# Designed miniproteins, single chains, continued (4): the designs that were tried, part 50

Each design is a single chain, and the fold is of that chain. pLDDT is the mean over its residues in the fold that is shown.

## One batch from the design tools (miniprotein)

Design m13710
Fold by ESMFold2-Fast:
Structure m13710 (fold): chain A 104 residues (1-104)
Amino acid sequence: SNAKKKAEELAEKLKALPGVRRVTVGEDIDSSGKKVYRIDVELAPGTDLDAAAEEVKRILEEIGAKNVEVVSRDAPSPTARRTVVLRAEIDGKEFIVTLTQPAA
């Protein structure tokens, strides 16, 4: 499907970002039976998570995603593991991008 190709394109663009250590792409089914694309991004320690989230939002918009939004954002912490989750839609399919900064 076009959405699967866009998930692959997104993963390649995300792998190229500074501070990205790993990108994992998966397909899941939500509680309503809808297919969801899950992209998990692991950042290097000391990476600016908020700047990375803004860049991910830009890339999602660039590849044609609609309704791009940050749906959860952990508070800034110098020591705790921190996560930001973005949601977007491409070709009527939901995309969930999870950015994780490891604990210091």
Scores: mean pLDDT 84

Design m13711
Fold by ESMFold2-Fast:
Structure m13711 (fold): chain A 85 residues (1-85)
Amino acid sequence: SRSRLLVEMALRDLKTLSKEAQEIVYRALKEGRKELTDEELEILAKSSGRTPESVRGFVRNLIALAESDPEAREELLKGLEELIK
């Protein structure tokens, strides 16, 4: 499905981040937050070598996917839990 492909692509990108950055994204999704703070986005940007603007777009797309599809949200949380271990 489209949602499954989007989850797999997102987890592939998330796997390249530091453990600290992965934990930030995990908590944001688990808590149902609408956005990350600028400080959290800077941590993700430094971890990925991307700009804060690029990371903000990535995170907003992840949150939108999780909000629109409860199954995708649970798969993202499971995948992040496995990465953080």
Scores: mean pLDDT 84

Design m13712
Fold by ESMFold2-Fast:
Structure m13712 (fold): chain A 70 residues (1-70)
Amino acid sequence: SPRERALQLSVAALRLAGKYVDEVIEIKKKYNGDEEKIKEESEKLEKEIKKEWAELKARLDAGEPVEVEE
């Protein structure tokens, strides 16, 4: 149903947001004090998250099950 799909998208969005936060923390930890490298890696992460979100939406549109790891 459209409502069920909307709930699945919302849960996926929250999980992707959590993944993004965790990954940013790891980038800052790994490249501590290197602001230029932190910026480069954060920009790469943003592209990956946007791609993953687009793929999740496409899978839900196709009626496929979607899993996002915490």
Scores: mean pLDDT 78

Design m13713
Fold by ESMFold2-Fast:
Structure m13713 (fold): chain A 70 residues (1-70)
Amino acid sequence: MAKGLYHLIQGRKLLKEAEEAEKNGDLDTAIELYREAIKHFQEAVDAGHPDAPAFVERAQKKLEELEKKK
């Protein structure tokens, strides 16, 4: 039972870290960070944040793309 704003902020931070790991070629780290970002964004969706669903979709699409590259 955490505040949805906290989860939105943490998700965005993890999403940025995942993008950095992907850019550096660390695909395993990027995948883990995208998974953590999705969990936080899903908590933000549950809390009713209107922009959170778009972040979930973005992170899920990236995770799917990276899993297919392995």
Scores: mean pLDDT 81

Design m13714
Fold by ESMFold2-Fast:
Structure m13714 (fold): chain A 86 residues (1-86)
Amino acid sequence: MEVTLEVEFEQLSPELTKVTARATSSVDVPIRVELHFADGRLAIDLGPTSLKSATSESVLPGREPVTVTATAYTASGELLAEKTVE
């Protein structure tokens, strides 16, 4: 199974930064995506958006970039893809 994983940063306001991870599978299976922050900040996983895609979004206070690792996995916990960005 091929999975595409993308991570984006967006400054919403001077006080808020949004981080979005999107995962898309080549086959119709439920997948999940999770955001991990190097400094241990809390992330909110919005869950799967369809049978072959998932999106996780987090809104963080502040303007500082943080190292983020996004992981995509099956419902059983099989790792499909990971991507680290700053």
Scores: mean pLDDT 66

Design m13715
Fold by ESMFold2-Fast:
Structure m13715 (fold): chain A 87 residues (1-87)
Amino acid sequence: DIREQVIQRLMDRQNLSREEAERIYNIVSEHKRNLELAERLSGKEKEEALAKAEEATREMLEMFLEEFKKQGVDEEVLQRMEEEINA
């Protein structure tokens, strides 16, 4: 289960609670899903999907900044985590 593997990596590497790791995973997954949907849509539906993807990215960045700043995590590590979630 890819979801469980990513959540476990977030918990282990970033010392996050399971609840926090699940929230991050869900936000990133929603963002990716919305981007994929936008590529298949047209007109108003595409605009709405892109707007949702943009909002999800903003929420994800806010969560990453708040949680990982508290842990002293570098931006390079944040980028690695995004890659693992997308793998």
Scores: mean pLDDT 70

Design m13716
Fold by ESMFold2-Fast:
Structure m13716 (fold): chain A 72 residues (1-72)
Amino acid sequence: SALDQQALAYLDAAIAALQAQRDANRDDPQTVAILQVAIDTYQQVKDAIQQQDYARAQQIVDESREQVDKLL
């Protein structure tokens, strides 16, 4: 659908921005590791949307929130 195409374009732009930020911080291993987790998460959400597996996309988002809550 057109909405899926817009969502995928947005995710691609977000992933590209995170990759650029990772490359800009290549000398900081902790920042690189944090950015890599974010990139991998966005890639997984993108893959789920491409497969029209919206339940999986929601699960990935929910699991990411739960992990952040455990760190806080």
Scores: mean pLDDT 82

Design m13717
Fold by ESMFold2-Fast:
Structure m13717 (fold): chain A 120 residues (1-120)
Amino acid sequence: SPLEEIREEMRRRVKEVLEKELPKLSKEAQKVVEEFVKKAEEILEEAIERIQKGEDPEKVLEEAKKKLNELVDEAMKKILELYKEGKITVEEALIAAETILEIYDIYLEALKRMAELAKS
């Protein structure tokens, strides 16, 4: 189905980002990125289920986007704390932050495509 194609493309793109960027990060920074991905996947799966059950795709998209934005804020705070505690370098903090934002963009694009598909 077109919905499954969007899910598979999203998961592939996230996996490619993780395979490229995680090796550049310490174990503690990797955990922040991995926790972000885990929680973001839960938000995406809930949004997909709600759309499939016939909820308004625009409302579901807006609520999922808000939850994803809150997860980005949480992850950025954790990265900043690791940096302030001397557990990661400034370079690692920037890579972790950029990785989270890149994955966020992939998830947001997938949600927008799913919502648009559900309107047709």
Scores: mean pLDDT 88

Design m13718
Fold by ESMFold2-Fast:
Structure m13718 (fold): chain A 95 residues (1-95)
Amino acid sequence: SKEIAEVLREAIEVLKRAAEEAKRKGDSVLKDFADETLKRVQEVLEKIERGTATDDEIRQVVADLYGLGLRLKDAGLDELADELFSLADKLASLL
């Protein structure tokens, strides 16, 4: 889906910012989670572009974005958390 691919590209940019902010705070655990989530989102985007992604893989990305959003909020990164929650909601609405 072109719309799903667009939301995933937007999520990748937010995830890169989340990893950088975690690094600035010295939160290595949060940075590791952001980097892991980024890698999974990039993998699913690649599968969408190849026409091989499943709805379950996209649902897993939704769960991963919500999970990281909660961790960002706990770290005081409320704006980045809200961006991830919004993107997760958009992805869920396209399933």
Scores: mean pLDDT 90

Design m13719
Fold by ESMFold2-Fast:
Structure m13719 (fold): chain A 80 residues (1-80)
Amino acid sequence: SEEKNKENVLKLLEAIAEESPSEEVKKAAKEAKEALEEYLKNPSEENLKKLEEKNKELLELLKEVEEEVLKKALEKAKKA
């Protein structure tokens, strides 16, 4: 259902905001959640564009954090 999908996406964004090891990712996830909540209250083209922008920012940060986590793990392994 549409309601269930919206709830699941909000829960996912909340989990990322709470559990991410990156403060930057946490902030981006929180902003994406806020943009989604705004769109759900007032589904306008403007709010949809803002939601898409915040989702894109979050996805780009998630890619960067994954690379940094892998780089740090490899660096620690080399020093051990």
Scores: mean pLDDT 76

Design m13720
Fold by ESMFold2-Fast:
Structure m13720 (fold): chain A 93 residues (1-93)
Amino acid sequence: LSPELQRELARLQEELRRVQARLEEAQRAVEQNPNPEAQRHVQQAQYYIQNAQEVLAQLQSGRLSDEQARVYLLQARALLDMAQTYIDQALQL
């Protein structure tokens, strides 16, 4: 990957770590105050995080062209944004 795309990948990996920490916070909140809607939001966030991890793993493989890597980086960002949205919704309940 180009240095620009490597920096973007590193930023998304750090974002993934932050989103995972927030998911753990949301999971603990739901365990202490069970709400079926909040539980569904946590499950959706887990789904998007798992998909983001798979996309980021493909980027780390070093097998993608820079053009392909740009598409995967956009996909990973969108998946992390969706996960963040569901975590926020769970924590508001």
Scores: mean pLDDT 88

Design m13721
Fold by ESMFold2-Fast:
Structure m13721 (fold): chain A 144 residues (1-144)
Amino acid sequence: EEEARRRLAEALEDFANLSYVGAQTAEDLAKRLQEALESGDPEKVREVLKEGIETAKWLLEQFELAHKRLDEAAAEVPEYAERVRGLSEKALQAVKDYLKTLEEALKMDPEEAARVAIDAANQFSKTLKELAEEYRRLAEEARA
């Protein structure tokens, strides 16, 4: 029981750390897109957005792996399984929605693309930070 709870807490803390990494990549993208928009160069907006899409694809792969790890850890502590699944599914869905929004933005006029992508990046960062706090709180509960 104590060992299983410790492993779950560690997996939740790892997922929280990944969520902070995701939030940081989104904040960096928003900043770079704002700088590109202010430069007046539409090609720079497209280049930065394409790089952001590749980063979001990498994040999706990382979150899918982390989701699997959390499912495996939560299986040993059934009383937390539903809450853990709900939180990891929300994070995974947030990454999927973020990636889809960036891919759709790439089809827009560059100025509109930058604004849409900045808003999406800011919302994604906020969502992941809120989820990271929930993962850490749940890890503390599991360890208690």
Scores: mean pLDDT 89

Design m13722
Fold by ESMFold2-Fast:
Structure m13722 (fold): chain A 71 residues (1-71)
Amino acid sequence: MSPEEQAEAARAHVERLAEALAAAGVSEELVRRIREAGEELAEAIRAGDQEALERAAKELEALAAEAVAEA
């Protein structure tokens, strides 16, 4: 899978998660932050920036944990 294909797959996966969380009643602000973190992850994958990828992935995991606790 190319970096572009990996970035698209990651973005699509995060968008599905964001939609599910919004449907579960998670705050619009937290859902938006999750989408933003997903875009940062996709950019890091496309750029091949390992440090940015690790940072974005950890941020996304932390936001997802907050969302699950809120729902």
Scores: mean pLDDT 82

Design m13723
Fold by ESMFold2-Fast:
Structure m13723 (fold): chain A 64 residues (1-64)
Amino acid sequence: SGRIQALKQQIDNVQQQIRMARANYQQSQQQGDSARAQRQQRIIDNLESIKASLQQSLKQEEER
């Protein structure tokens, strides 16, 4: 179904964003930019929360 496919795609996109944010976090640490590193950590935390919500929505759609 289109909804399940869209949710799976969104989950994949969020996982890719988490990987990018982790890479940016590492780069920020190497540059000594603590403010940017803290911002990237918050982005990671927020994306993990979004992923959890999308996984819950996917389970709900699978129950239908």
Scores: mean pLDDT 88

Design m13724
Fold by ESMFold2-Fast:
Structure m13724 (fold): chain A 86 residues (1-86)
Amino acid sequence: MLALLEEVIALIERAIEHIEAGDLDAAFAHLREADRLVQEVADRVRRDGATAEEQAAIREVLEKVKELGKLIEEKGLADEFAAKDE
């Protein structure tokens, strides 16, 4: 599970880079993959729980999600992302 959390962090960081570069299609693709992995992590946490190391990585994912949300608001892209998914 730790490897999945590390992959989620990397995907969010890459999405942030693509948003900064104006490549919204690439950013959306990375975020869609990150969401898929987050669902897998959530299923594993519900079934098996999470270690202290995995809990720390989950907190890092949440911090990256907050950073992403702030960037989306700063770029005025909230409507664009809402139109693609939720």
Scores: mean pLDDT 77

Design m13725
Fold by ESMFold2-Fast:
Structure m13725 (fold): chain A 98 residues (1-98)
Amino acid sequence: MDLTIALARILAEMSELYVEARKLAPDDEEVEKFIEELNELVKEIIKHLLAGDFDSALKKAEEMRELIEKSDLPEEIKKVALEMVDRIIETIEELKKS
């Protein structure tokens, strides 16, 4: 996989999470703050990928999964966020094999 394509996929996943979170929980400040926290973790994943550190990127993605699983997010948003993390991990694994 091309790094540019991998980064575009990861950014698209985060954009989709913002759209779904706003649709499912409009005006929920705790949800918006949590999505912002996930976005900061995605930025750290991107920094690791740009440095060629795929193992650190995968570790950060697993930390995101744990954070989501331990959260008090509405179940519908939690499901979307976990599906996003799974697709991010798959993208990093595909990039690592390239």
Scores: mean pLDDT 84

Design m13726
Fold by ESMFold2-Fast:
Structure m13726 (fold): chain A 88 residues (1-88)
Amino acid sequence: SEIERLQAEAERLLQQLLATPDPSVADQLIATIRRLTALQLAQAESDQEAQVIQNGADFTIRQIQALKNNPAAAQAQQAALDALAAQL
């Protein structure tokens, strides 16, 4: 239930970020993804599963950080935004 709640919160924050680019929303989304990732890692049944979870989270956080640092690039990087949506 906590994982489902954090997934719903991440999806809500992503939709908010896509509608109105806001650095504070990006920071909240990153914090939510980090917390979600920590819970998923605690449930990982193998080192390989843990590595896939961590790599996915690191990739997603880097994309959000890039959008936060250059909001004008968000409009040019629609493929990156679509990839972020697919991760949630």
Scores: mean pLDDT 78

Design m13727
Fold by ESMFold2-Fast:
Structure m13727 (fold): chain A 74 residues (1-74)
Amino acid sequence: AAEAEAAARSERGAVLLGELVAKVASKFDTPEFKEAAKLAAKGTAANGLKAASLLNEHLGTEETGLLLEEARAA
């Protein structure tokens, strides 16, 4: 029960973070940001993590680093 609840909570957190990443990325016109937005929009934990990773790789800011940490923690 606790294991399933922890997994579900983590998945919900990553999906919500993925939505935030998609909103940020969709405002940029580069192929990399468009790819990140598409991944995040799929609404899965794995896609949210991939999208956050792509944003951090291309922007390299403190904010994108924190976003990636949040995606990993979720």
Scores: mean pLDDT 64

Design m13728
Fold by ESMFold2-Fast:
Structure m13728 (fold): chain A 94 residues (1-94)
Amino acid sequence: SAEELIRRAREAVEELERAAREAKKAREEYEKDPTPENVARYTGLTLRVIGLATEVELLARKLVELGHEEEAQEFVERAIEAAKEAGLDVKLEL
């Protein structure tokens, strides 16, 4: 159902926003001190953010198919903003 997809998209965006905040901190640590440990941590968190952003995009596309373009656009915009805070320029398409 559309309501279930909206719930899943909201949960995915909230998880993405949490992961992006952690990635931002890891990026700052990496830029200050580029140790192998800091590189590995930032890389792993970056991949996590990208994966979550892809999940949001897929859920948002399904919402568009069900006539929920406004909610889909809001989730995608939130995902892009969160990724930017993590230092990532992600491309998400509806």
Scores: mean pLDDT 87

Design m13729
Fold by ESMFold2-Fast:
Structure m13729 (fold): chain A 73 residues (1-73)
Amino acid sequence: SRELSVLQAAATVLLSAAYFMLKINAPKEEIQKLIEELRELTRKLEELLGPDDPFVQKLRKKIEELEEEVKKM
């Protein structure tokens, strides 16, 4: 659906933004805000697609990776 496509696009944009902010050494607080938004969006996608969906699983794994990188900052 169009709604699903928009949510998937939004998740991809937020994920890219979080990685970009890590690369430019942006403030930890700002990166944490993006990770939290990405987490909430991933929960909505999980409700629509199910927990076994490859895109949902990829987002969850990338969120964990981002949280570990922020923890090292």
Scores: mean pLDDT 86

Design m13730
Fold by ESMFold2-Fast:
Structure m13730 (fold): chain A 115 residues (1-115)
Amino acid sequence: SRSKRLLELAEKILKKADEETIKKALEILIKLLKEKKDASEVASELKPEEQETMLALQALISAFFEEALENNLSAEELSERVRERALELGLSEELAEKLGEAARLYYERALEELA
C-alpha cells in the first residue's frame, strides 16, 4: 500500500530527526495551516533537515486520513490517533500534542475543501 510505505518512511525520518528540528517543523506547519498557506510558500526558506521533517510530518498525517475518512472520524478523533502514534514513536508529550494539533488542522482544512 502506498499509504503504508509513506507512513513507514515518515516514521523512520521522525525517529532520526532532532527534537528541535521536529519542533521547528511542527510550529511552521501549524502556522501555515492556521494561515491557510501552502508549505511550498516557505519551502525555499527551510533548511534541508527542516524540509525533510515537515514532509515526513505531512506524510504521517496523510497516512491516517484514509482510516479517518473510511471510519467517518472527527478531526479530534484523528488528532488523538496521530498523537498516540507520535508517543509510540518516542516523541515527547509536547511534540505529540503539537503533531495532533497539526493533524486536526490539516484534516479540518481537507474537509472544508471537500464541502
Scores: mean pLDDT 79

Design m13731
Fold by ESMFold2-Fast:
Structure m13731 (fold): chain A 113 residues (1-113)
Amino acid sequence: SNIEKALEKALELQDLVSRVRKLIDEAKETGVLPKDEILSLLDQARKVAEELLELTKDNPLIQKRVERILELIDGIRQAVEAGDLDTASKLVDELEREVSNLILQLKIEYLLS
């Protein structure tokens, strides 16, 4: 079903965001920014979020959360490209919360299906 596929994609997105978090935290500690690696992970996360947007098009509340996730991914990309690690870190905190909330909503929808 679309909801089961959406849940699988949301878990994949959570893993990608966790990897971005680790690299940003390491960059803040070391002063060395692996920009290309972070941007590659963000490009992968954006693609997964776009797939989620298509899978959830019939659920307006979930759709709105996925749209916010896409905005956060784009904001993190801009912050990383600018070398603004403090802004990137804050946006990753918000992205992790939004993805966790998405997973919870998708689990509830799956149980109601």
Scores: mean pLDDT 90

Design m13732
Fold by ESMFold2-Fast:
Structure m13732 (fold): chain A 85 residues (1-85)
Amino acid sequence: MEERRKSLERGADFVEEQIDKNLAEAEKLGNKKAIEKAKKGKEYVEKGREYLKKGNLDEAMRYISEGGSYAAQSERLNRDAKRKK
């Protein structure tokens, strides 16, 4: 249980770092959709951290995974904006 909690804490840190990078890039590009996705991802990661503090590892994993999904969506929107529009 403790090892899994530490792994999820590291996962949350990693996803949050990706979200922050994507948000900074989206702001430079003026990409409002990417900004929205990054902000939503951050909300999910924060909720995942709350579940980690409560010891609910299954819910923590679900919220952190959703945060990662939003991070990927934000990255794709930024990539598309940089390449053509």
Scores: mean pLDDT 84

Design m13733
Fold by ESMFold2-Fast:
Structure m13733 (fold): chain A 79 residues (1-79)
Amino acid sequence: AEELKKEVLEMLEKLDDKSKSTLIKMVELIDLSTEEGVKVLEKVKELLENGAPMSEVMKVLIDYHVDEGIRLIERAVLK
């Protein structure tokens, strides 16, 4: 999981795209202790390997972080 994250970050750093820094931060914030975090990281790698537009990569990361934010709120309310 950690090796996969490093590989994805290296792929993003090689891109000539204005959203690169935002995408890198979104990947750094992925929780690799969760199945959802590992799956989104694998999906981002697949998209980058296939030359998908950065808008698709951004959408996948936004969707993940929105869902994770909802889970964090749910867990906080149960305290």
Scores: mean pLDDT 77

Design m13734
Fold by ESMFold2-Fast:
Structure m13734 (fold): chain A 81 residues (1-81)
Amino acid sequence: SALDEIERLILQVLSLLARVDPELYAKILPEVEAAMRAGDYEGALALLERAVREALSRQPDNPAVRRAAELVGRARELLAA
């Protein structure tokens, strides 16, 4: 389902953030998990979009951060469909 794909993409973005910015990852993980438990995929994606923008501002040329941005964008498109 689209929700299963969104969940998979969220987990991939979190994995990338854990490698690139462990402190940011630790800060957002409990909030993303809480949103996911509540079925609030919009809230989970909004949190990840803010985190990815923060990571991009610090590391604009990091391919892992750019990949996280691509994946969160893909999840947003699936949620909007």
Scores: mean pLDDT 89

Design m13735
Fold by ESMFold2-Fast:
Structure m13735 (fold): chain A 74 residues (1-74)
Amino acid sequence: GFHMSEEGRRQMLEDLKQLLREELKVPEELVDEVARRALEFAAELVANREAASSEDLYRRVLEFGRRLAEELSR
């Protein structure tokens, strides 16, 4: 089954921060907050088995992070 280990959680947080900075161009001031909330969202998707695969999980988490960054920038 899909589950998030402590090491996997740390790796995902770092990957999310990099993607937010480099791909989504999120302002540095918002990167930590958006990444933290995106990781919490990912944990909920995993716990509820709502993600069909690792690729689906990443896609949903990136979409969530993008929308959240837009909201926090208003």
Scores: mean pLDDT 73

Design m13736
Fold by ESMFold2-Fast:
Structure m13736 (fold): chain A 70 residues (1-70)
Amino acid sequence: MKIDSTGFSREAIILLASVALLEMAYTVFNMPKEKVLQRLEEIRKEAETLPAKEKAVVLERIDYVQSLID
Protein backbone atom coordinates (compact mmCIF):
# COMPACT_ATOMS: atom_id res chain seq x y z
CA MET A 1 0.00 0.00 0.00
CA LYS A 2 1.39 3.43 -0.97
CA ILE A 3 1.48 5.66 2.12
CA ASP A 4 1.63 9.41 1.60
CA SER A 5 3.63 11.32 4.25
CA THR A 6 1.67 14.52 3.42
CA GLY A 7 -0.34 15.64 6.44
CA PHE A 8 1.76 13.78 9.03
CA SER A 9 2.58 15.58 12.28
CA ARG A 10 5.97 17.24 12.72
CA GLU A 11 6.80 14.61 15.34
CA ALA A 12 6.05 11.73 12.94
CA ILE A 13 8.09 13.38 10.14
CA ILE A 14 11.07 13.86 12.51
CA LEU A 15 10.94 10.18 13.57
CA LEU A 16 10.63 9.00 9.93
CA ALA A 17 13.61 11.20 8.99
CA SER A 18 15.59 9.76 11.94
CA VAL A 19 14.89 6.18 10.73
CA ALA A 20 15.95 7.16 7.17
CA LEU A 21 19.17 8.70 8.54
CA LEU A 22 19.92 5.49 10.50
CA GLU A 23 19.37 3.39 7.34
CA MET A 24 21.87 5.65 5.52
CA ALA A 25 24.30 5.55 8.48
CA TYR A 26 24.24 1.73 8.41
CA THR A 27 24.33 1.19 4.60
CA VAL A 28 26.59 4.11 3.52
CA PHE A 29 28.66 5.07 6.60
CA ASN A 30 29.08 1.53 8.07
CA MET A 31 27.65 2.40 11.48
CA PRO A 32 27.99 -0.56 13.89
CA LYS A 33 24.94 -2.87 13.99
CA GLU A 34 24.65 -2.58 17.78
CA LYS A 35 24.48 1.25 17.63
CA VAL A 36 21.82 1.21 14.90
CA LEU A 37 19.64 -1.31 16.79
CA GLN A 38 19.94 0.72 20.02
CA ARG A 39 18.87 3.94 18.25
CA LEU A 40 15.96 2.17 16.49
CA GLU A 41 14.70 1.00 19.92
CA GLU A 42 14.83 4.62 21.18
CA ILE A 43 12.81 5.80 18.15
CA ARG A 44 10.28 2.98 18.72
CA LYS A 45 9.70 4.26 22.27
CA GLU A 46 9.26 7.84 21.00
CA ALA A 47 6.72 6.57 18.41
CA GLU A 48 4.45 5.37 21.28
CA THR A 49 3.31 9.02 21.68
CA LEU A 50 2.07 9.26 18.06
CA PRO A 51 -1.51 8.73 16.75
CA ALA A 52 -2.13 5.07 15.80
CA LYS A 53 -1.89 5.62 12.00
CA GLU A 54 1.38 7.58 12.20
CA LYS A 55 2.80 5.15 14.79
CA ALA A 56 2.06 2.23 12.43
CA VAL A 57 4.02 3.90 9.58
CA VAL A 58 7.02 4.71 11.83
CA LEU A 59 7.07 1.15 13.27
CA GLU A 60 6.89 -0.31 9.73
CA ARG A 61 9.97 1.74 8.73
CA ILE A 62 11.82 0.67 11.91
CA ASP A 63 11.00 -3.01 11.21
CA TYR A 64 12.23 -2.61 7.61
CA VAL A 65 15.60 -1.14 8.68
CA GLN A 66 15.94 -3.81 11.41
CA SER A 67 15.36 -6.52 8.74
CA LEU A 68 18.32 -5.11 6.73
CA ILE A 69 20.55 -5.51 9.81
CA ASP A 70 19.39 -9.03 10.80
Scores: mean pLDDT 78

Design m13737
Fold by ESMFold2-Fast:
Parts: C-alpha cells; structure tokens; sequence
Structure m13737 (fold): chain A 81 residues (1-81)
C-alpha cells in the first residue's frame, strides 16, 4: 500500500504539471485569437496557430487524465492485494 501510494502521488504531481502546460497552451490560443481579430491581413496565420495551441492543450489534458487513471489503478491494485 505505502509504495503504491507514493507512486500514485508522483503520477498525480506529473498530472498537475501537464494541467499547467495545458493552461499555458490555452492562454497561447486565446492570444492568437486576439491577434487574428486585431490583424485581419494575418488572420488565417493566427487562426492556425490558435488551433495548434488548442490541440496542444487537449493533448496535455489527455496526458494528465491518463496519469490520474494510472494512479487510481495502482491504488486499486494495491487495495486488492
């Protein structure tokens, strides 16, 4: 139990780091959407950059969830043993 709990805590800490990266990516997407509004000549360029940042945020959020699910599995397996 103790070893599984320690490993789960490490996974949860890593998940929090990915959540932080996702937030940074979402802020970047919002910044690019603002640039697209302010710069009509480069609108398509900034919209594409916003989409890339949005996809990055989604990937980081997915990674964070995978780490949380792994932590939950480790705790469940330890409880069953």
Amino acid sequence: MEAARAEAEKLRTRAAAYDALAQEARESAEHYLQLARENPKDKEKYLKLAKVAEKTAEQMESRAQQLRDEADRLLAEAAAA
Scores: mean pLDDT 86

Design m13738
Fold by ESMFold2-Fast:
Structure m13738 (fold): chain A 87 residues (1-87)
Amino acid sequence: SSIEEQAKALSDEFLKELEKIYRDFKNGKISPEEAIKKIEELLKKTEERLEELRAQADDADARFIDSQLGTLRGIAKEAIKELKEAG
């Protein structure tokens, strides 16, 4: 569906932005604390956009969005944990 394609695009955008944050951290451009804040802001923005999409979704697309939200939250949590251990 169009909603499923949009949800996948939002997840892909999240992962690309997460990779940029990690590159900036690895290159010494940002601190671990700055990287954590950027990941938290990115997750919040992505969650808000997925929730807006969910409001327009049928039951099947809503379940797909819920799965995407769970996955992205898990990825963000693990990334933040690794950054806290690096600081």
Scores: mean pLDDT 89

Design m13739
Fold by ESMFold2-Fast:
Structure m13739 (fold): chain A 80 residues (1-80)
Amino acid sequence: ALKEQTIAAAEEGAKRAEELAKEAEKKSELTSLGFKGLANGFKTAAELARQGPDSQAPQLRAQVQALEEQLRQLEKEFEA
């Protein structure tokens, strides 16, 4: 359950970050790069969660939550 939830959250975050990166390309190349970096972070976390043992799921869940917070912060700064 935790591993599956972590993968799902990471995949959702990657998708959202990629969408925001495309929107940001029109206004700021640097901001677009920031969103692309977050998307890659989410994709890496999802891959590690899929391949890793269940014992690593809490650590990876914490990493995904940190990426989700960074994504929310960057989105607010971009929309301001």
Scores: mean pLDDT 83

Design m13740
Fold by ESMFold2-Fast:
Structure m13740 (fold): chain A 89 residues (1-89)
Amino acid sequence: SPELVERLVAQVRGLIESLINDPRITPEQAEALFDAILAYVDTLPEAERKELLRRMLEIVDEAISKTTNPEAKKVLERFKARLEERLAA
């Protein structure tokens, strides 16, 4: 549903902002949460899955271009690769 896609997109935005700005969130914690998000995305119907993957890729690309946090950038680049792999499948 559109509501589910927008809710998951909002959660991904929040996690990315926390990874970049909150010193209490570790790269390892962020990656574990991204793993959980992708595992859930993998259960969705193809149309919703592809839309959500594309929306997440746009958000991640924007975050990579704007962040000055090198550790956050590495986590985001890894997440981007995982999103691109799923879109190519």
Scores: mean pLDDT 85

Design m13741
Fold by ESMFold2-Fast:
Structure m13741 (fold): chain A 83 residues (1-83)
Amino acid sequence: TPEELVERARKLLEEALKDAPESYRQAAFNAVDAIRASLKNGDREGALSAADAVEHIVRDAGLTGEQYKLAKEAVELLREAAR
């Protein structure tokens, strides 16, 4: 379900952003919460926009290697939830 995809993505982002500054973690989780709210309200475009925001936050955080791989998987799950 979309809710299961969002929950899995949140867990992947928690691990990916584990050592990132708190501002990036807070921004990413706020965007994930926005996706949940948009999906609950039937706003698929809003959910997709918020998923794109998570990808920008991940890029700005400068993640590399395994952390980037986890974050990229999370973004893909969030986009699938927004479809």
Scores: mean pLDDT 83

Design m13742
Fold by ESMFold2-Fast:
Structure m13742 (fold): chain A 54 residues (1-54)
Amino acid sequence: SSDEEHRRRSLTLRQYLIDKGVPEKEAEEVGEYIYSKRLSDEEAARVVREFLER
């Protein structure tokens, strides 16, 4: 389902952020934002890039 796709995307990107050294709490917050806003792959990737830009 569409919800399953958004959940999978948020979980995948949360793990990606953790693997990049982002604290678990912050990675969860970003993942939850992506899920709650039902962002597309492109929109979610942009959010992650902007978060990691520092």
Scores: mean pLDDT 83

Design m13743
Fold by ESMFold2-Fast:
Order: C-alpha cells, then sequence, then structure tokens
Structure m13743 (fold): chain A 72 residues (1-72)
C-alpha cells in the first residue's frame, strides 16, 4: 500500500545517502543540502511514488543528518 511505498522510499534514500557519504567524505553544508534534495528525488523516482510535502521534508531531514554525520 502507500505506507509501504513511503517506507521503501525512505530506506532507499538513506541507502543512497550512505553511498554518497562513502564516495564524498567531505561535503560542505550547501553541498549536503543539494545532495539530500537529489537523493530524495531519486528515491521517489525509483519507487514511483510522490511523497506528501510533510513526509518528504521528514525524509529530507533524515538524509541530511546521515550526510552530516558521515561527512566532515
Amino acid sequence: GPLEKVEQAKQRALELAEEEAKQNPQLSDSEIAKKAAKIVAQAESELGVTLDPSTRQEILIEVQKVLEEKTA
């Protein structure tokens, strides 16, 4: 159902964030913001879902947090 697709999109976005951090261990705050937005959009595209603005924002924040914690 829609809830399962949302959870899958979130998990995919977090996986993409960890892969990005491994490839680019030093990202600026502006680069983190840009990469997080692209990652969430990529997860939506791959899963064929359109996230509600509030859900998208929550996932975006979590992706940014992963990038910040894994990069300098």
Scores: mean pLDDT 82

